Designed miniproteins, single chains, continued (4). Designs and how they scored, part 96

Each design is a single chain, and the fold is of that chain. pLDDT is the mean over its residues in the fold that is shown.

## One batch from the design tools (miniprotein)

Design m15331
Fold by ESMFold2-Fast:
Structure m15331 (fold): chain A 118 residues (1-118)
Amino acid sequence: SKIEELVEKAKELLKELVKKLREEGKEKEAEAIELFFTNVILILKHSELLESLEKVIEALKLMLEEKYEEALKILSETLSLSEEEIKRLLFNASEEELERLKRMLALLEGKELGKALP
C-alpha cells in the first residue's frame, strides 16, 4: 500500500539520520530524534494521514542536509506544534520527556499488535 511505502521510506531516512548523529557523538539528540519521529510516523500511519507523512519525509531529508530551520518549519506546520517546542524536544529533551516518548511508543506498538489480533 502507499502508506506502507511512505512509512518504510520515513523509517529508512530516520535510521540514516540517527546513525549520522551517533557518529557525530550526539547520542542524546539521536535518542530524542529517534523516539520523536518513530512516534510521529506511527501516529500518522494509524490516522492514514498520507500528506502529513510525506511532509515528515521532507523534514527528515532536510535534517540529513543540516537544514534544521527549514525542517522545523515544516514539522511545526504539519504537527501543529511550535518550532521552539519541537527544537527543544529534539535537541534539549529532559529525561522525563524521553521517558514519556518511550511510554507513548509502547502504547502505539500495543495498538499495532491489537489490530493483528481478533
Scores: mean pLDDT 83

Design m15332
Fold by ESMFold2-Fast:
Structure m15332 (fold): chain A 76 residues (1-76)
Amino acid sequence: SDVLRSVPRSTLLKLVEEQVQWVKEHGVAAAIERMDELRSTRPDDPEAQLQVIAIAIAISHYIEGVDLDTLIDTVL
């Protein structure tokens, strides 16, 4: 994604870690609903696109147990 080209790895990691905590507190279903809302209401917003990517990585980490470094490396 073009939005990822301008984002430092450390910034993406911090956003993902914040979303992992949110998923732990609110659950996967709520996180998916938040992603769908961002995609529907803010489809052309780079900040919203970055949040959707961070939420997707957090969900994958939470469900599948894949480490964050591996998941971030697959999208960068």
Scores: mean pLDDT 82

Design m15333
Fold by ESMFold2-Fast:
Structure m15333 (fold): chain A 80 residues (1-80)
Amino acid sequence: SYLDLVEEESKIIDKLSDQDRQRLANVLITGTLQGLTDEGWEALRKAIEEYKKNNLSPEEWVKKFIERYYELKEEALKKK
């Protein structure tokens, strides 16, 4: 469920610095304006799985999320 993803994300965001939180928000806002909402959800799911499996720090999770998001964004824009 996307609600379960939001709940898990909220727990990680609460541990982030203001700078990392702003960086994450900027990536999501830009993606939404470009119509990349599905890519955002898929990146979130993958990053949360990595966070749980590898006991990542909140900072490492942000890095993984942004990395996965840009990978999916590049693929999606190539198909448009």
Scores: mean pLDDT 75

Design m15334
Fold by ESMFold2-Fast:
Structure m15334 (fold): chain A 97 residues (1-97)
Amino acid sequence: SVRKELLLLVLGISILSTAHLTIRMLENNKKEELINQEIKSLETLGKQFVSLLKEVAPEYTEEVEKVLNELINALKNKDIEKAKSYMDKFLELLKGI
């Protein structure tokens, strides 16, 4: 379904934008409460993305879920370098879908 594929792309862009914002907030030493709110938003977007992915491209689900979990974990641990690495991996997976 072209509509579901378009929604998946929009959710993927939203994930990348939220992750980028969270990294910028970490780099600028923003309040931990604000950072935690962005991480929670990212977790919600990630769940929505994986749910839709199971319908559109189930073969990518396990790899994408692993990469998103690693990205979220890196952000929670304030590991900016690792978070950027997993963002790049997610972007490459998104291009393949």
Scores: mean pLDDT 88

Design m15335
Fold by ESMFold2-Fast:
Formats: structure tokens, C-alpha cells, sequence
Structure m15335 (fold): chain A 68 residues (1-68)
């Protein structure tokens, strides 16, 4: 909806602090996701085959790094 609530200075300050905390955790989250993708790539390569799984893993890793 287009109805925006009016925020007090105290409410704005609380939202600012929340945004600062969220921004501090984002790099750790991206590092954790990268680690999980490497584990999945190793498991798929071991179980299925190496050429296709390695190529797919490299493409996904590249896209994540470009987005970061």
C-alpha cells in the first residue's frame, strides 16, 4: 500500500541500529555459502562424474563472486 507510517526519531534510530547489525553479518553469510558450495561440488564430483559437476560448480561460484 502507499500509506507510509510516520516514524519518530527513536524509531528511526532503532531501524538504523538494526541495519548496521545486518550489514556486519552479510560478509560472514556469503563466506559460509561459498564453503557449502565447495562441499557440494566435491560430493557431486565424487558421486556422479567430474567434468560436468566441476564446470557447473565453477559457473555458480563465479556468479556468486560477481554478485558480492
Amino acid sequence: SLAAPRLSEEEVEALRKQAEEDSKTLPSYLLEVSGKLNEIAAEVSRSLGQEDAAEASRTVSRLLLEAA
Scores: mean pLDDT 62

Design m15336
Fold by ESMFold2-Fast:
Structure m15336 (fold): chain A 96 residues (1-96)
Amino acid sequence: GAAEEAAKAGEEGARRGAEAASEGEKAGDAAKEAGGVLLAMGSGLAGALAARRAGDPEAGRAVAEGARRAGEEAETEAGRRAGEAGARAAEGMIEA
């Protein structure tokens, strides 16, 4: 349903954010690193919010878990921070 699609989009965005942050750290590109963190946070927030609006807050929890896994799988600290930031943004939206 719409909530599941929103949750998958949020999780995928958070993963891309963690990857971009990791690439930025490896390249010494602070702007790319920061952009990756912002993408992960925004994707986590948007995915959880869209799932909540579609009437399934439980799908928002999948966004938080997916973002956290993306951070755990990251090879760099920047990627790990981006995934964790995405997860916390999603969790905040689930409670609010």
Scores: mean pLDDT 82

Design m15337
Fold by ESMFold2-Fast:
Structure m15337 (fold): chain A 77 residues (1-77)
Amino acid sequence: DLADFFKQEGQRYKEQGNTEDADILNKISDLLKQGKYDEALKLFYDYVKKQLIKMGVAPEEAERIAKEAVKLIREKL
C-alpha cells in the first residue's frame, strides 16, 4: 500500500530528527488513505520541487523533474 509506504518513510525520517520531511510524508499518507489522490500528488509535487530548488537545481528544471515524478507515481496508482 502506497499510503503505508509513506507512513513508514515518515516515521523513519522522524527517528533521524528530520521532522519537516516526516510531517510532509505523513500528510501524503493521510491524503492517500482518504482517497484524495490529487491533493496527495500536489503535496508530493510541491515537496519534490522545493527540495530540488534547495539543492541548487534551477526552478524551471525543478518543475520539469517534479512533474515527471508525479506522472510516474500517478501511472502506478
Scores: mean pLDDT 82

Design m15338
Fold by ESMFold2-Fast:
Structure m15338 (fold): chain A 62 residues (1-62)
Amino acid sequence: SEEIKKLQEQGKKLKQQIDSLAAQLRAETDPEEKAKLLKQLSELQQKYNEINQQIDKLLAEQ
């Protein structure tokens, strides 16, 4: 369905952002910047999980 495809595309973009932030976090040595990146990563991971849960619910309704 159109809705599932759109959510999958949003999830893919979020995953790319998560992977990018995770790489930045691994390279970062400043504690304050690490804390900032960790918070951003956590927020993106929550959004990614929410999208996956929504996809799962829509797929279960088929």
Scores: mean pLDDT 86

Design m15339
Fold by ESMFold2-Fast:
Structure m15339 (fold): chain A 95 residues (1-95)
Amino acid sequence: DALELAKKALELSKSKDKEKQIKAGELALEAAKKATPKNADLILEALDLLSKSKDKEVLKLALEAALALMKSTEDKEVILRAIGIALRAIGELID
């Protein structure tokens, strides 16, 4: 269930633990590939938190999930928010 994946991703994204943030990114990416109006907001909230990480693996997952979300939705507001997250993740990755 993509909604369950999105909820778990958001919960884990609130952690300061790198392993939990990586798991959050993996779950957010899986949920983003099956985006729905109900799970998109949860994915965006999780990715916003992960895009503020200093860990390159977490940032790469956040970027990949944001790009997947953009491909899976026709919602212009969701797409614009995902673009913002992707740009932030790229900025952190290039230092």
Scores: mean pLDDT 87

Design m15340
Fold by ESMFold2-Fast:
Structure m15340 (fold): chain A 74 residues (1-74)
Amino acid sequence: DEIVEEVAEELVEKFGLERELAYEAAKAAYSMIQAGLPESVVIAYVTQLLVEAGVEREKAEAAARFAVEKILEK
């Protein structure tokens, strides 16, 4: 999906996330939003996914919020 790829690229550029992780985060956020899950639940899930992959919590939260906002703009 073009939206997932665009968001993943911006996560790499803006937050310095490893490419595969950025793609996984963007895809997870997109899938959960498409399923109708609340924004807060999606942000919490993506944040935890990034933290478990070794991303600092503050950066993970910022990246998760950014990904959700970008997807909701479309």
Scores: mean pLDDT 86

Design m15341
Fold by ESMFold2-Fast:
Parts: structure tokens; sequence; C-alpha cells
Structure m15341 (fold): chain A 84 residues (1-84)
């Protein structure tokens, strides 16, 4: 996967995390999703290699999967794959 493809995937993931956070009714889950999105955005801005971008994306996906339903995780995965 190229750096351009990883940056596209990160952008898609950020957009989906922010969408889910905006629609979330549970304040704890909402805050967690906003924190994951902020951490991913910072990591992407700081990344200097495709490896660092890949690790940032994977960390965000793992963190999101811990707080989201299986259906929401599938929606995130589909958004990321569609961007590649």
Amino acid sequence: MSEAELRAAARALLAKLRELAAQEKDPEVKARLEAIAAELAAAVAAARSAEELGRAIQKALDAAAAVLSPEQVEAITEAVRAAI
C-alpha cells in the first residue's frame, strides 16, 4: 500500500469516526470516538513514513472496535476499503 493510499484511508477513517461521534447518544462513547479521531489526526500529521501511517490507522481501528458495535465496525472497515 502506498503512502497516498494510506493517507486516503486515514481521511476516510477520520470522516467516519467523526460522523459516528456526531450521531452517538452515549456521552462516554462519543468522547472516546472524538479522542480516537483527534489522536489519529495528530498521528497522521506527524507521520513521516508509510509504516507510521499504517500503525496510526491500525491503532485507531483497534481502539474504535473496542467501543463500537459490530455493525459500526463493518461500516468503518467498508469506508476505509472504499478509499483504497
Scores: mean pLDDT 84

Design m15342
Fold by ESMFold2-Fast:
Structure m15342 (fold): chain A 80 residues (1-80)
Amino acid sequence: GRISSLSPPVVTLTPTSGKVEFEVEVSEGQVRVTAEALDANGNVVGSKEVVLPTGRNRVVLEITGLPPGDYSIELTLEPV
C-alpha cells in the first residue's frame, strides 16, 4: 500500500484506557494500522489492529480495561 496523507493523531489517555483518532488517505493497496498501549516499563499491555483500504479512512482505535497506570500509545502503519 501507499499513504498519501496522514492527519496529526489525537490521543486520549485515562489511567485504564487509551484512544487514538486520525485520518489516513491510502492512494494504493492497503495499510495495516497497529495501536499498542505501552506501560511505564515499555511492555505492550494492549493492542488494536485494523487494515485500511484505498481511499480516505477515519480511524478510531480504543484500548480499554487496562490496570490503573501510566500508558503511552505507539502507532505503526505498515503498507500491505
Scores: mean pLDDT 84

Design m15343
Fold by ESMFold2-Fast:
Structure m15343 (fold): chain A 87 residues (1-87)
Amino acid sequence: PTYVLSKEEQEKIKEIGRETAKELEEVIEKLKRDNNTDEAEIRKKAEEIAKKFAEKLKEALPHMPDSEIESLYKLVEDLMFQEIKKA
């Protein structure tokens, strides 16, 4: 079944997205400053960002199934890893 988002839930997701983008920028800036290109460290930072995203999403959308949250966590983890590595 497809979960239909309310306007309030959509606004919460947008806020979580903005917070996640800010955290990504801060991580990229720190890694660039430290000249850290270690893949394991990049993956660990991507996992940390994705975990915070998933925790905020679960709080904002308590009716969303845990399986959907886990799928989004994995998607965001991969996206964060790719974005950090590109920078």
Scores: mean pLDDT 78

Design m15344
Fold by ESMFold2-Fast:
Structure m15344 (fold): chain A 99 residues (1-99)
Amino acid sequence: SQELLDRIRASKDGLVAYRLLLRYVLINGIVKDRKAFAEFLRDEEVDFSDPERALEQLRRFMELAGVPDIDALMEEVRPLIEAGDYVGAIVILAEKVLS
């Protein structure tokens, strides 16, 4: 888990950071509802230039990953997305997925 967090922190942009977390979730079978996850993966990939849409997509991703207390998590992540700290936002999400 520390190796993944270090790789996410070293990401050049938010999309690279997001893809590292998404790949980890996929490979480790974290999402139990495989049909819902397949539908999520067919949807448009996260666009950080649209903060509200990005937050909605990240929230759905966390719901599918079974992360608890999602409302509080999204409140923590929102100011980072609004400030353009996309890598920092994904680090926080990854810490919750790995906990």
Scores: mean pLDDT 87

Design m15345
Fold by ESMFold2-Fast:
Structure m15345 (fold): chain A 107 residues (1-107)
Amino acid sequence: MSIGRSSGASIRSSGIRNEAFRKLEESIKKGSVEEGKKKGQEVKKLMIDSSPEEAKEKAEEYGKKIEDYMINAVKNKDDKKKLEEYKKKLEETLKELEEYLTKVAEE
């Protein structure tokens, strides 16, 4: 028996990243912190639901960070420097999740 290596973890993380940024852009366009929180919660749920059982706890942890960064990005939508800082934190957190999911898939 040989276990085939799967790129599924990377593909799923890319999907979550695309949805996170899409939902962030929608929240900024609406200009509502409440919308940012709602969309952040939707991204968090997507991350948890898309993660294997062994990764759900970490997905929840990263999801909380993503929700917070999305809310802060919307709050600072008119401050380009702060908005870019929160977008960078969002990207870094999504990258950490991708690395964690890859590690879980390889073990």
Scores: mean pLDDT 74

Design m15346
Fold by ESMFold2-Fast:
Structure m15346 (fold): chain A 108 residues (1-108)
Amino acid sequence: MEREKIRKELDELVARVEQVLKDQYKKAGIKLDEKTIKIRAYVLAGVALALREIGRAVDEILRLREEARRNGIPQEELDKKIEEIVREANAKARLYLEIAEEKAKEVE
């Protein structure tokens, strides 16, 4: 189920990234075939979604640290929760990158 959801998110984002790349390359006077642009769009979409997951983890950690300050949560408990957030975000970010690479290879 998670891989299917990630594939859908990548497909939705890649269409937007592909259009941005086409516009940017046209403005820069760079001529690339559509296949090369699409491969780059998948790679960039994968990176963008991976960074989004890392960003969400950072926001969650910052919120958790603020809650810990207000509620007097023990440092050991806070550290364990942060480690879990980091582990889950890294696993999901890696999965976005892996699926994006698979889709880019399908275009080759």
Scores: mean pLDDT 85

Design m15347
Fold by ESMFold2-Fast:
Structure m15347 (fold): chain A 83 residues (1-83)
Amino acid sequence: MIGTALGELARAARRAGWTPEVLEALSRVIEAAGRLDVEGVQEAVDRLVEAARRAGASPEDLRALQEAGDRLVEAVERQRREG
């Protein structure tokens, strides 16, 4: 479910660093997911990971964020296919 995947992404982002840049990037992910825009979610997740990297997130936290982002992309793609 998109809500579950988005909640896990938000949790991973908070662990990585709850900076204004990370919050702005997370908001764009939420917007793209709400539109069921798979390509938009992929791009927004990439920006979120980069924002977290600049915030000084550990390699472990960045990996967890990437994994949560991948699960969100899969959830959005599935929802788009199922209607």
Scores: mean pLDDT 83

Design m15348
Fold by ESMFold2-Fast:
Structure m15348 (fold): chain A 89 residues (1-89)
Amino acid sequence: SRREAVEEEAERILQEAEERMAKEPNPEERKKIKLEALDEILRLAERAGDEELARGVRAAKAAIELSEIKDPEEALKRGKELHAKLEAE
């Protein structure tokens, strides 16, 4: 099915990104590689109407964003905002 093809493509994109990240010594560049892969998968999911995959990718992107916030109070505030947004979707 088209959904199966989309999920196979998403898995391929993620695997290629993981291979690139394993070879990248800079943690900031590794985050960029992961975010680029997630953005590509999100666009793929949205074009295909795969709402479940799109939701999962948005959650993964949110988790990365939260991991970059150094202030615990700001991280909590942003986490609550992202949680509310994901529940509304």
Scores: mean pLDDT 77

Design m15349
Fold by ESMFold2-Fast:
Structure m15349 (fold): chain A 61 residues (1-61)
Amino acid sequence: SSALESARAAGEAGDYERAGAGAALATLQGPGSVEQAQKAGRAASDGDIETGLAIAEAGGG
């Protein structure tokens, strides 16, 4: 998804707040739950970009 791609790019740029928002949005655009979206967003915003994106991919794929 474009949200997942945007979240990854933000994380690579060091914009963890934007990466968190993107990871949460990507999760919600797929079959992921609100709880999964919160977990993905929290992990990415805390600087754990790969964990946040992995949760978003699992929920969206």
Scores: mean pLDDT 79

Design m15350
Fold by ESMFold2-Fast:
Structure m15350 (fold): chain A 68 residues (1-68)
Amino acid sequence: SAFKTELFERLLAAGVPEGAAYAIASVAHQYPNDLERVEKTLDFLVKSGFLTEEQKETALRIVKELIA
């Protein structure tokens, strides 16, 4: 999907780690109308040590911009 690839590349460019960026892009692509699911994925990644809180806020902004 062009959307999934674009979101993944934008997340990488913003400093989100590759594994986390792929997970976020995959969830947003599979559930395009479920921002709460994206937010829960971000929360899980922070709690698991794969993202910082700052990276979570950046990723959420990018997802919202691309879905809008």
Scores: mean pLDDT 86

Design m15351
Fold by ESMFold2-Fast:
Structure m15351 (fold): chain A 75 residues (1-75)
Amino acid sequence: MELFQKAADALRAGNAEEAYRYVLEAIEKDPSQAVAALLLFAPYKDRPDVRAFLERIAKEHPLPEARATAAGLLK
């Protein structure tokens, strides 16, 4: 999936905002990929910028599985 590669590349470059956009786009195009897309943030979950993104997804994303995955990463 092209958007997954772009998100992973952005995270490695330290660009959490760009990764955030690609992850949201990936989930919108294919909701079945929501868990896999959000797990791209797992190695970066302690970064304040990544945590802010995950908190937003956990509270307001329309897909229950996306909310649960984001909440799980914030433990």
Scores: mean pLDDT 82

Design m15352
Fold by ESMFold2-Fast:
Structure m15352 (fold): chain A 65 residues (1-65)
Amino acid sequence: MDEMSRAVVELHIATLERMGLIELREEGGKIIVVPKSGSEESKKAAESATKALNKLTGNAEFRVE
């Protein structure tokens, strides 16, 4: 559960970054998840990543830039 969730989150983030859909930013111990573009695909990828990270750490935020 906890160990599986961590592995799943790490794979999710790595895949989305590799595909160029999201960007991770770190601010004051928080992980900010930013979609690479204003497209629906990038936004959904960033939302998915943010939910997964929040389930694991509770310190992730979705931000559109």
Scores: mean pLDDT 75

Design m15353
Fold by ESMFold2-Fast:
Structure m15353 (fold): chain A 85 residues (1-85)
Amino acid sequence: ELKEEVLKAFDEIEPKLREALRAVGWSDAEIDANLAAMREALEKVPSKEVLEMLREIKKAIDAGDPEAAADVFVRLGVYLDRKLE
C-alpha cells in the first residue's frame, strides 16, 4: 500500500519535476538518469518520510518554485542513498 502511494505520487509529479529540473539548469541526460534512479530507489525504501518529501516537491511545483522543487528532489536523493547504503 505505502509503496503504491509513493510510486503514484512520484509518477504524478514526474512530468512537472522534469520541467522544474530543466528550468534550474539540469541537462535532459541528467534528468533522465536521476529520475530513473529515484524511481528504483523509491521501490526499495517506501516510507512516510519519502511520501512527505514527494508532497513537498509537488507543493513547490504547484507554487511555481522550480528551485525549491529541485532542492527537495536532491534532499530526497541523499536520504534514499543513505537508506540504501
Scores: mean pLDDT 85

Design m15354
Fold by ESMFold2-Fast:
Parts: C-alpha cells; sequence; structure tokens
Structure m15354 (fold): chain A 74 residues (1-74)
C-alpha cells in the first residue's frame, strides 16, 4: 500500500545522513531561531509523529475494509 511504502521510506530516511542533514537545513530555513540540536530533535519528533499517523490511518482503513466485507455477506 502507499502507506506501507511511506512508512518504509521514513525509516530509510532516518538512517540516511545526507537526507537528515538536508532536512535539518530545511527546518532551520523555516525557523532560523532553531539550533542544530533543536532542529534534529524536531525532525525526530516529526518522523515519530508521521509513523504514528500512518499506523493510525492503516488501522482505520483496515476497519473500514472489514466492515465493507461484512456488508457484502448480507
Amino acid sequence: SSLEKARKKIEEQREDEEFREEAIESLKKLSPHLSDEQAEELLEEIDDGLLLIIDGVENVIKKIEEKRKEEELK
């Protein structure tokens, strides 16, 4: 699914030093008052939040699909 691919991409990007450096620089451009440490902490929180959102959305989609299948078995 698109959500599974997004989750894997986020996990891969967390291990990619070049991507992390670019992401930190992008965050600092949006909020120049952030230190490098604060920007890195914010990036970790964003990644964790996105993974939680992806898991939540996947659970909701699964519940909707199960309910749809039950209605087909009328």
Scores: mean pLDDT 75

Design m15355
Fold by ESMFold2-Fast:
Structure m15355 (fold): chain A 94 residues (1-94)
Amino acid sequence: SSETLAQLEAVRAYVEATREDLEAGAPEYLVRARFLAAVTELQLIIKTNIKDEKVKEEFLKELEEANRTFLRDPAAGLDKLLAIVDKLIAYVKS
């Protein structure tokens, strides 16, 4: 839906801004808080808007992988989150 697309685009902008703030030297606690907020919003969007159970499970698994990546490499974790949001946007547009 147009509303779901707008929500995903807002999350994308938020994650991109967080990635830019990380490059600018933002403190770890702030970057972590923003990453977790974005993951929480994406989980809610996925659970509420994706009816296909297999697709839902695949996206939720990708979010878990992004979280594990973030714990080792915050930049790589944020880059994975951006890729997941882009996949969700493409899925919703299809």
Scores: mean pLDDT 90

Design m15356
Fold by ESMFold2-Fast:
Structure m15356 (fold): chain A 96 residues (1-96)
Amino acid sequence: MSFWAQMKRRIAELAEKVIQAVESGDEVQKEKYLRELQAEVAKAVIMAKIQGRDELAERIAESALKFAKAVDKSDVNEAKKQFQILISLFDEAAAA
């Protein structure tokens, strides 16, 4: 499986867990999964830069930051929207 396909799967699983923790009011799980998500996003940004895809790296970082801000505000609808944008960037990355 490609790096981008594996990263999409991992980030989707983590983002869904973050959203579930926000919906349930579980601050400990929210912080844990958001931290894990941020680490995976950092790996994706580094890979995009290594591939010379600086614009993609910036878009991934910006989308992840907007997701984190929505999570911090407990804005589930905005978090879901930013999650879909983030996932679409990984689909774009995987398309070569």
Scores: mean pLDDT 87

Design m15357
Fold by ESMFold2-Fast:
Structure m15357 (fold): chain A 79 residues (1-79)
Amino acid sequence: MLEELKERARAVAREDAAALPEARPVLDAFIAAEFKSALELQIGALEAGVAILPLADASEEELAEARARLEAQIAAARA
């Protein structure tokens, strides 16, 4: 699970870095981070998702809803 999430994040970073170079620093920081536990990796992935939302080509309402959903998941993971 953790290794799979990290591998998927790495694959997405490579693909998105080619298509959207501005997202690369955020994705590289996420991938470079040393995760010691499943919880840390999960929270890191959710926080990275929030950080890249402004780079998505989506409506303002869709971005607000996506952010609220991610923040709710972060809160649940911390509980």
Scores: mean pLDDT 61

Design m15358
Fold by ESMFold2-Fast:
Structure m15358 (fold): chain A 80 residues (1-80)
Amino acid sequence: SIEDGLASLEASLDGLRELLEKAKTIEELETLRRGVEVGKGVLEQMRKVAPPSYQAQLEALERRLEELEKLIEEKLKELE
């Protein structure tokens, strides 16, 4: 279901956030960046089929993905 998909994506983002806090290498951060791109793909597919009642949750997940992407880029700059 869409609800199960949203919960699964949210849990995945929680995991990416935890890994980001612990990441120490460029390779780890690049792996996390790929995880964010996968999450964006899942979100795009969900947007195509989700009823309007889910739009607020989808927008919240989009913001979380954007925040993770920004934090990954900032941490990459610190390691260069």
Scores: mean pLDDT 85

Design m15359
Fold by ESMFold2-Fast:
Structure m15359 (fold): chain A 95 residues (1-95)
Amino acid sequence: SLEDWIRERAAEYKIELTDEALAWLIETLRPLSEDDEHLKILADIFFEELSEFIDEPVTLDREALEALFRELQKPVLDKEAIKETIEKAKEENGE
């Protein structure tokens, strides 16, 4: 399924999504593409961009994912804000 593919792809980048985070991501990307294959490409690009800031496995809940998605949409990346959001997610979800 689309959900299974996104979970597996995120895991390759050391990202684990909560059910709420996964649902939010799909709902957020769906207006950008009606084709599941295109949505997969959009999700992969997002995870690849995040991977530069992820050294260890992290679990992202909906709040953390929304914050990171917003940061990555900026024309100039606030790398400190991205790193802080990831570190907070690590602390709240067992590292």
Scores: mean pLDDT 83

Design m15360
Fold by ESMFold2-Fast:
Order: structure tokens, then sequence, then C-alpha cells
Structure m15360 (fold): chain A 54 residues (1-54)
């Protein structure tokens, strides 16, 4: 079950900002961010907010 909502922005290779919301477990946050970076060709990621889920 997801444990956290991670809201982050990525900057693409073309300099465009994309905003994402990700539901995942605490242990998988880094893996999921790496996956988004690869799939969306993001050169940078900035975490904007982390919200624990109930």
Amino acid sequence: APEVLVEFKGITEDGKEEHFSLYTTEAEVDEELARYKKEFNLKEIKILKRTPLE
C-alpha cells in the first residue's frame, strides 16, 4: 500500500518544467524518482512536498 504522496517537479532536457504526483512507499521513493528521471528525460528533479498517507 502507498505510504507517501511525493509532489515534485522535473526539468526536461529542453528546459521545460513538468509537475508530478507520486504515490509510493517510503522505501521506494528514490527508486521511483530515478524511474521518472529516466522515462521523462529529466535532467533535474526538485521535491516540492511530501505528504504522509493515512
Scores: mean pLDDT 82

Design m15361
Fold by ESMFold2-Fast:
Structure m15361 (fold): chain A 69 residues (1-69)
Amino acid sequence: AAAARQARIDALVEEMDKLSREAHERLRTLTPAILAGDPQARAEAAKITSELRDKVGPLEAELRALRAQ
């Protein structure tokens, strides 16, 4: 049913938006330390970016498959 497919697409978009917002807020709190040249803050920012990519990748793949149908 189109309604079930749309509900899954909406859920995937909502989860991706949530993960992106959470990652962005974490990065935002690190910005002053990164600008000050803190290597630990830069490492944490890289980790946040990598974790976001790993979590969003499978969701993007599922969204792409659903939209291709």
Scores: mean pLDDT 85

Design m15362
Fold by ESMFold2-Fast:
Structure m15362 (fold): chain A 87 residues (1-87)
Amino acid sequence: EEAEKFYEILVEAFRLLDKKLPTATTEQLRSMPVEELAELIAEVAKELGVDPETARMLAHYFAVLLGLPKEERDRLAELTKELVEKA
């Protein structure tokens, strides 16, 4: 199912993220500027070859897992989509 495929993409995205920041804690990631976090997620999305909409969804779920405020979650998702679209 589509949800199962998205889950596989999400797991691969987190594995790539861990390779880039192997010792980063959730707290350290939360303290990053939203623009830097968006660039990092966009880089992972590009490596996975996902479309901008999927990249937006990845950024949104990542922000939820980090416990970011709604305004930051929305901004992160928008910035990540824009970065993937511009390539």
Scores: mean pLDDT 75

Design m15363
Fold by ESMFold2-Fast:
Parts: C-alpha cells; sequence; structure tokens
Structure m15363 (fold): chain A 94 residues (1-94)
C-alpha cells in the first residue's frame, strides 16, 4: 500500500523530470559560483575599506545560475575563479 503509492509517485516525478527540459547547471557549479560571488564581494569590501550590503539569497542564487549557465562554465572552471578571488583576498589582508 504505502510502498506502492511511493513507487508510483517516484515514477511520476522521474517521468516529469525526463520530459521537462532543465537548463540548470550542476548544483556543484552553482554552489561554487555562489562562493565566488561572495568572495568577490569580500574582496571589494576590503579594497574599498567599507562593508558592502548583504546580497539577498534569491539574488545570489540567480547570479550564480546566470554565471554558470549563460557563460557555459563547468564546476572546474568556477573552481579556478574561486581560487583567483581567494588569492586576492589573502593579498588584501596583509
Amino acid sequence: EKVEIVQKTEEEIIEHLRNTPKLEPTEEAVRLAKEFIELKLEVLSLAAGREIAEVPEEVLERLARALVTDLGLDAEQVRELVEIVRKAKEELKK
């Protein structure tokens, strides 16, 4: 009974996902893009000598998805961008 309902629901979800085109990047790439944007804002804050206002999570999510989807960036390419910004942050903390 419960197993049958769960199984049918899962099959319906899978079928729906299969038939719905998803132009979403991998969650790993989106997560790294969020980290990249946040680190970039920290670098700008340090360079300007002032606190930058918090970016709403919804805006951060949209920017991250736009960055990886529209620019065709995979997780490895975003990871390279994160390292560049992380190095800049360490330089500014000296």
Scores: mean pLDDT 66

Design m15364
Fold by ESMFold2-Fast:
Structure m15364 (fold): chain A 73 residues (1-73)
Amino acid sequence: MELKKAQEIVDMFLRGEPDDKIIEKIAEVLKSQPDLQSEHNFINTLIQLMRETRGEEAARRMAKLIMKAISKI
């Protein structure tokens, strides 16, 4: 379920977990998605949730972590 996994990653970011751990978790969730549409939906949900929780700067930082996770897949 996209929202639950996105919330888990947002909570990791808010707790100050290391970037490498957040990237690893994002990559794990992306690899578990059944198709590219589900991957895109998850990415959009994660960015939106981060923006709503900590604003645009935090959303941009999360987008950078997502890009690093994608590069490791």
Scores: mean pLDDT 84

Design m15365
Fold by ESMFold2-Fast:
Structure m15365 (fold): chain A 65 residues (1-65)
Amino acid sequence: SMEEIERLIEGALKNGRLVGKGLTGDESSVTVKVEIKGNKLIVTIEAGDIVTVREYDIDELLSPG
């Protein structure tokens, strides 16, 4: 869920990296990896052989409009 991903993002901001697994409500195995690279926060979601990558600007996260 979005709340689980947001919690992982907060952890990554504090620790520089965090990995979570089983964040969906279905039977699918999902691995979420969160990393900080420069001024960007990179979220990688792996579901089976499907990989989705999202990038967030840390300045946007720290100063939501």
Scores: mean pLDDT 63

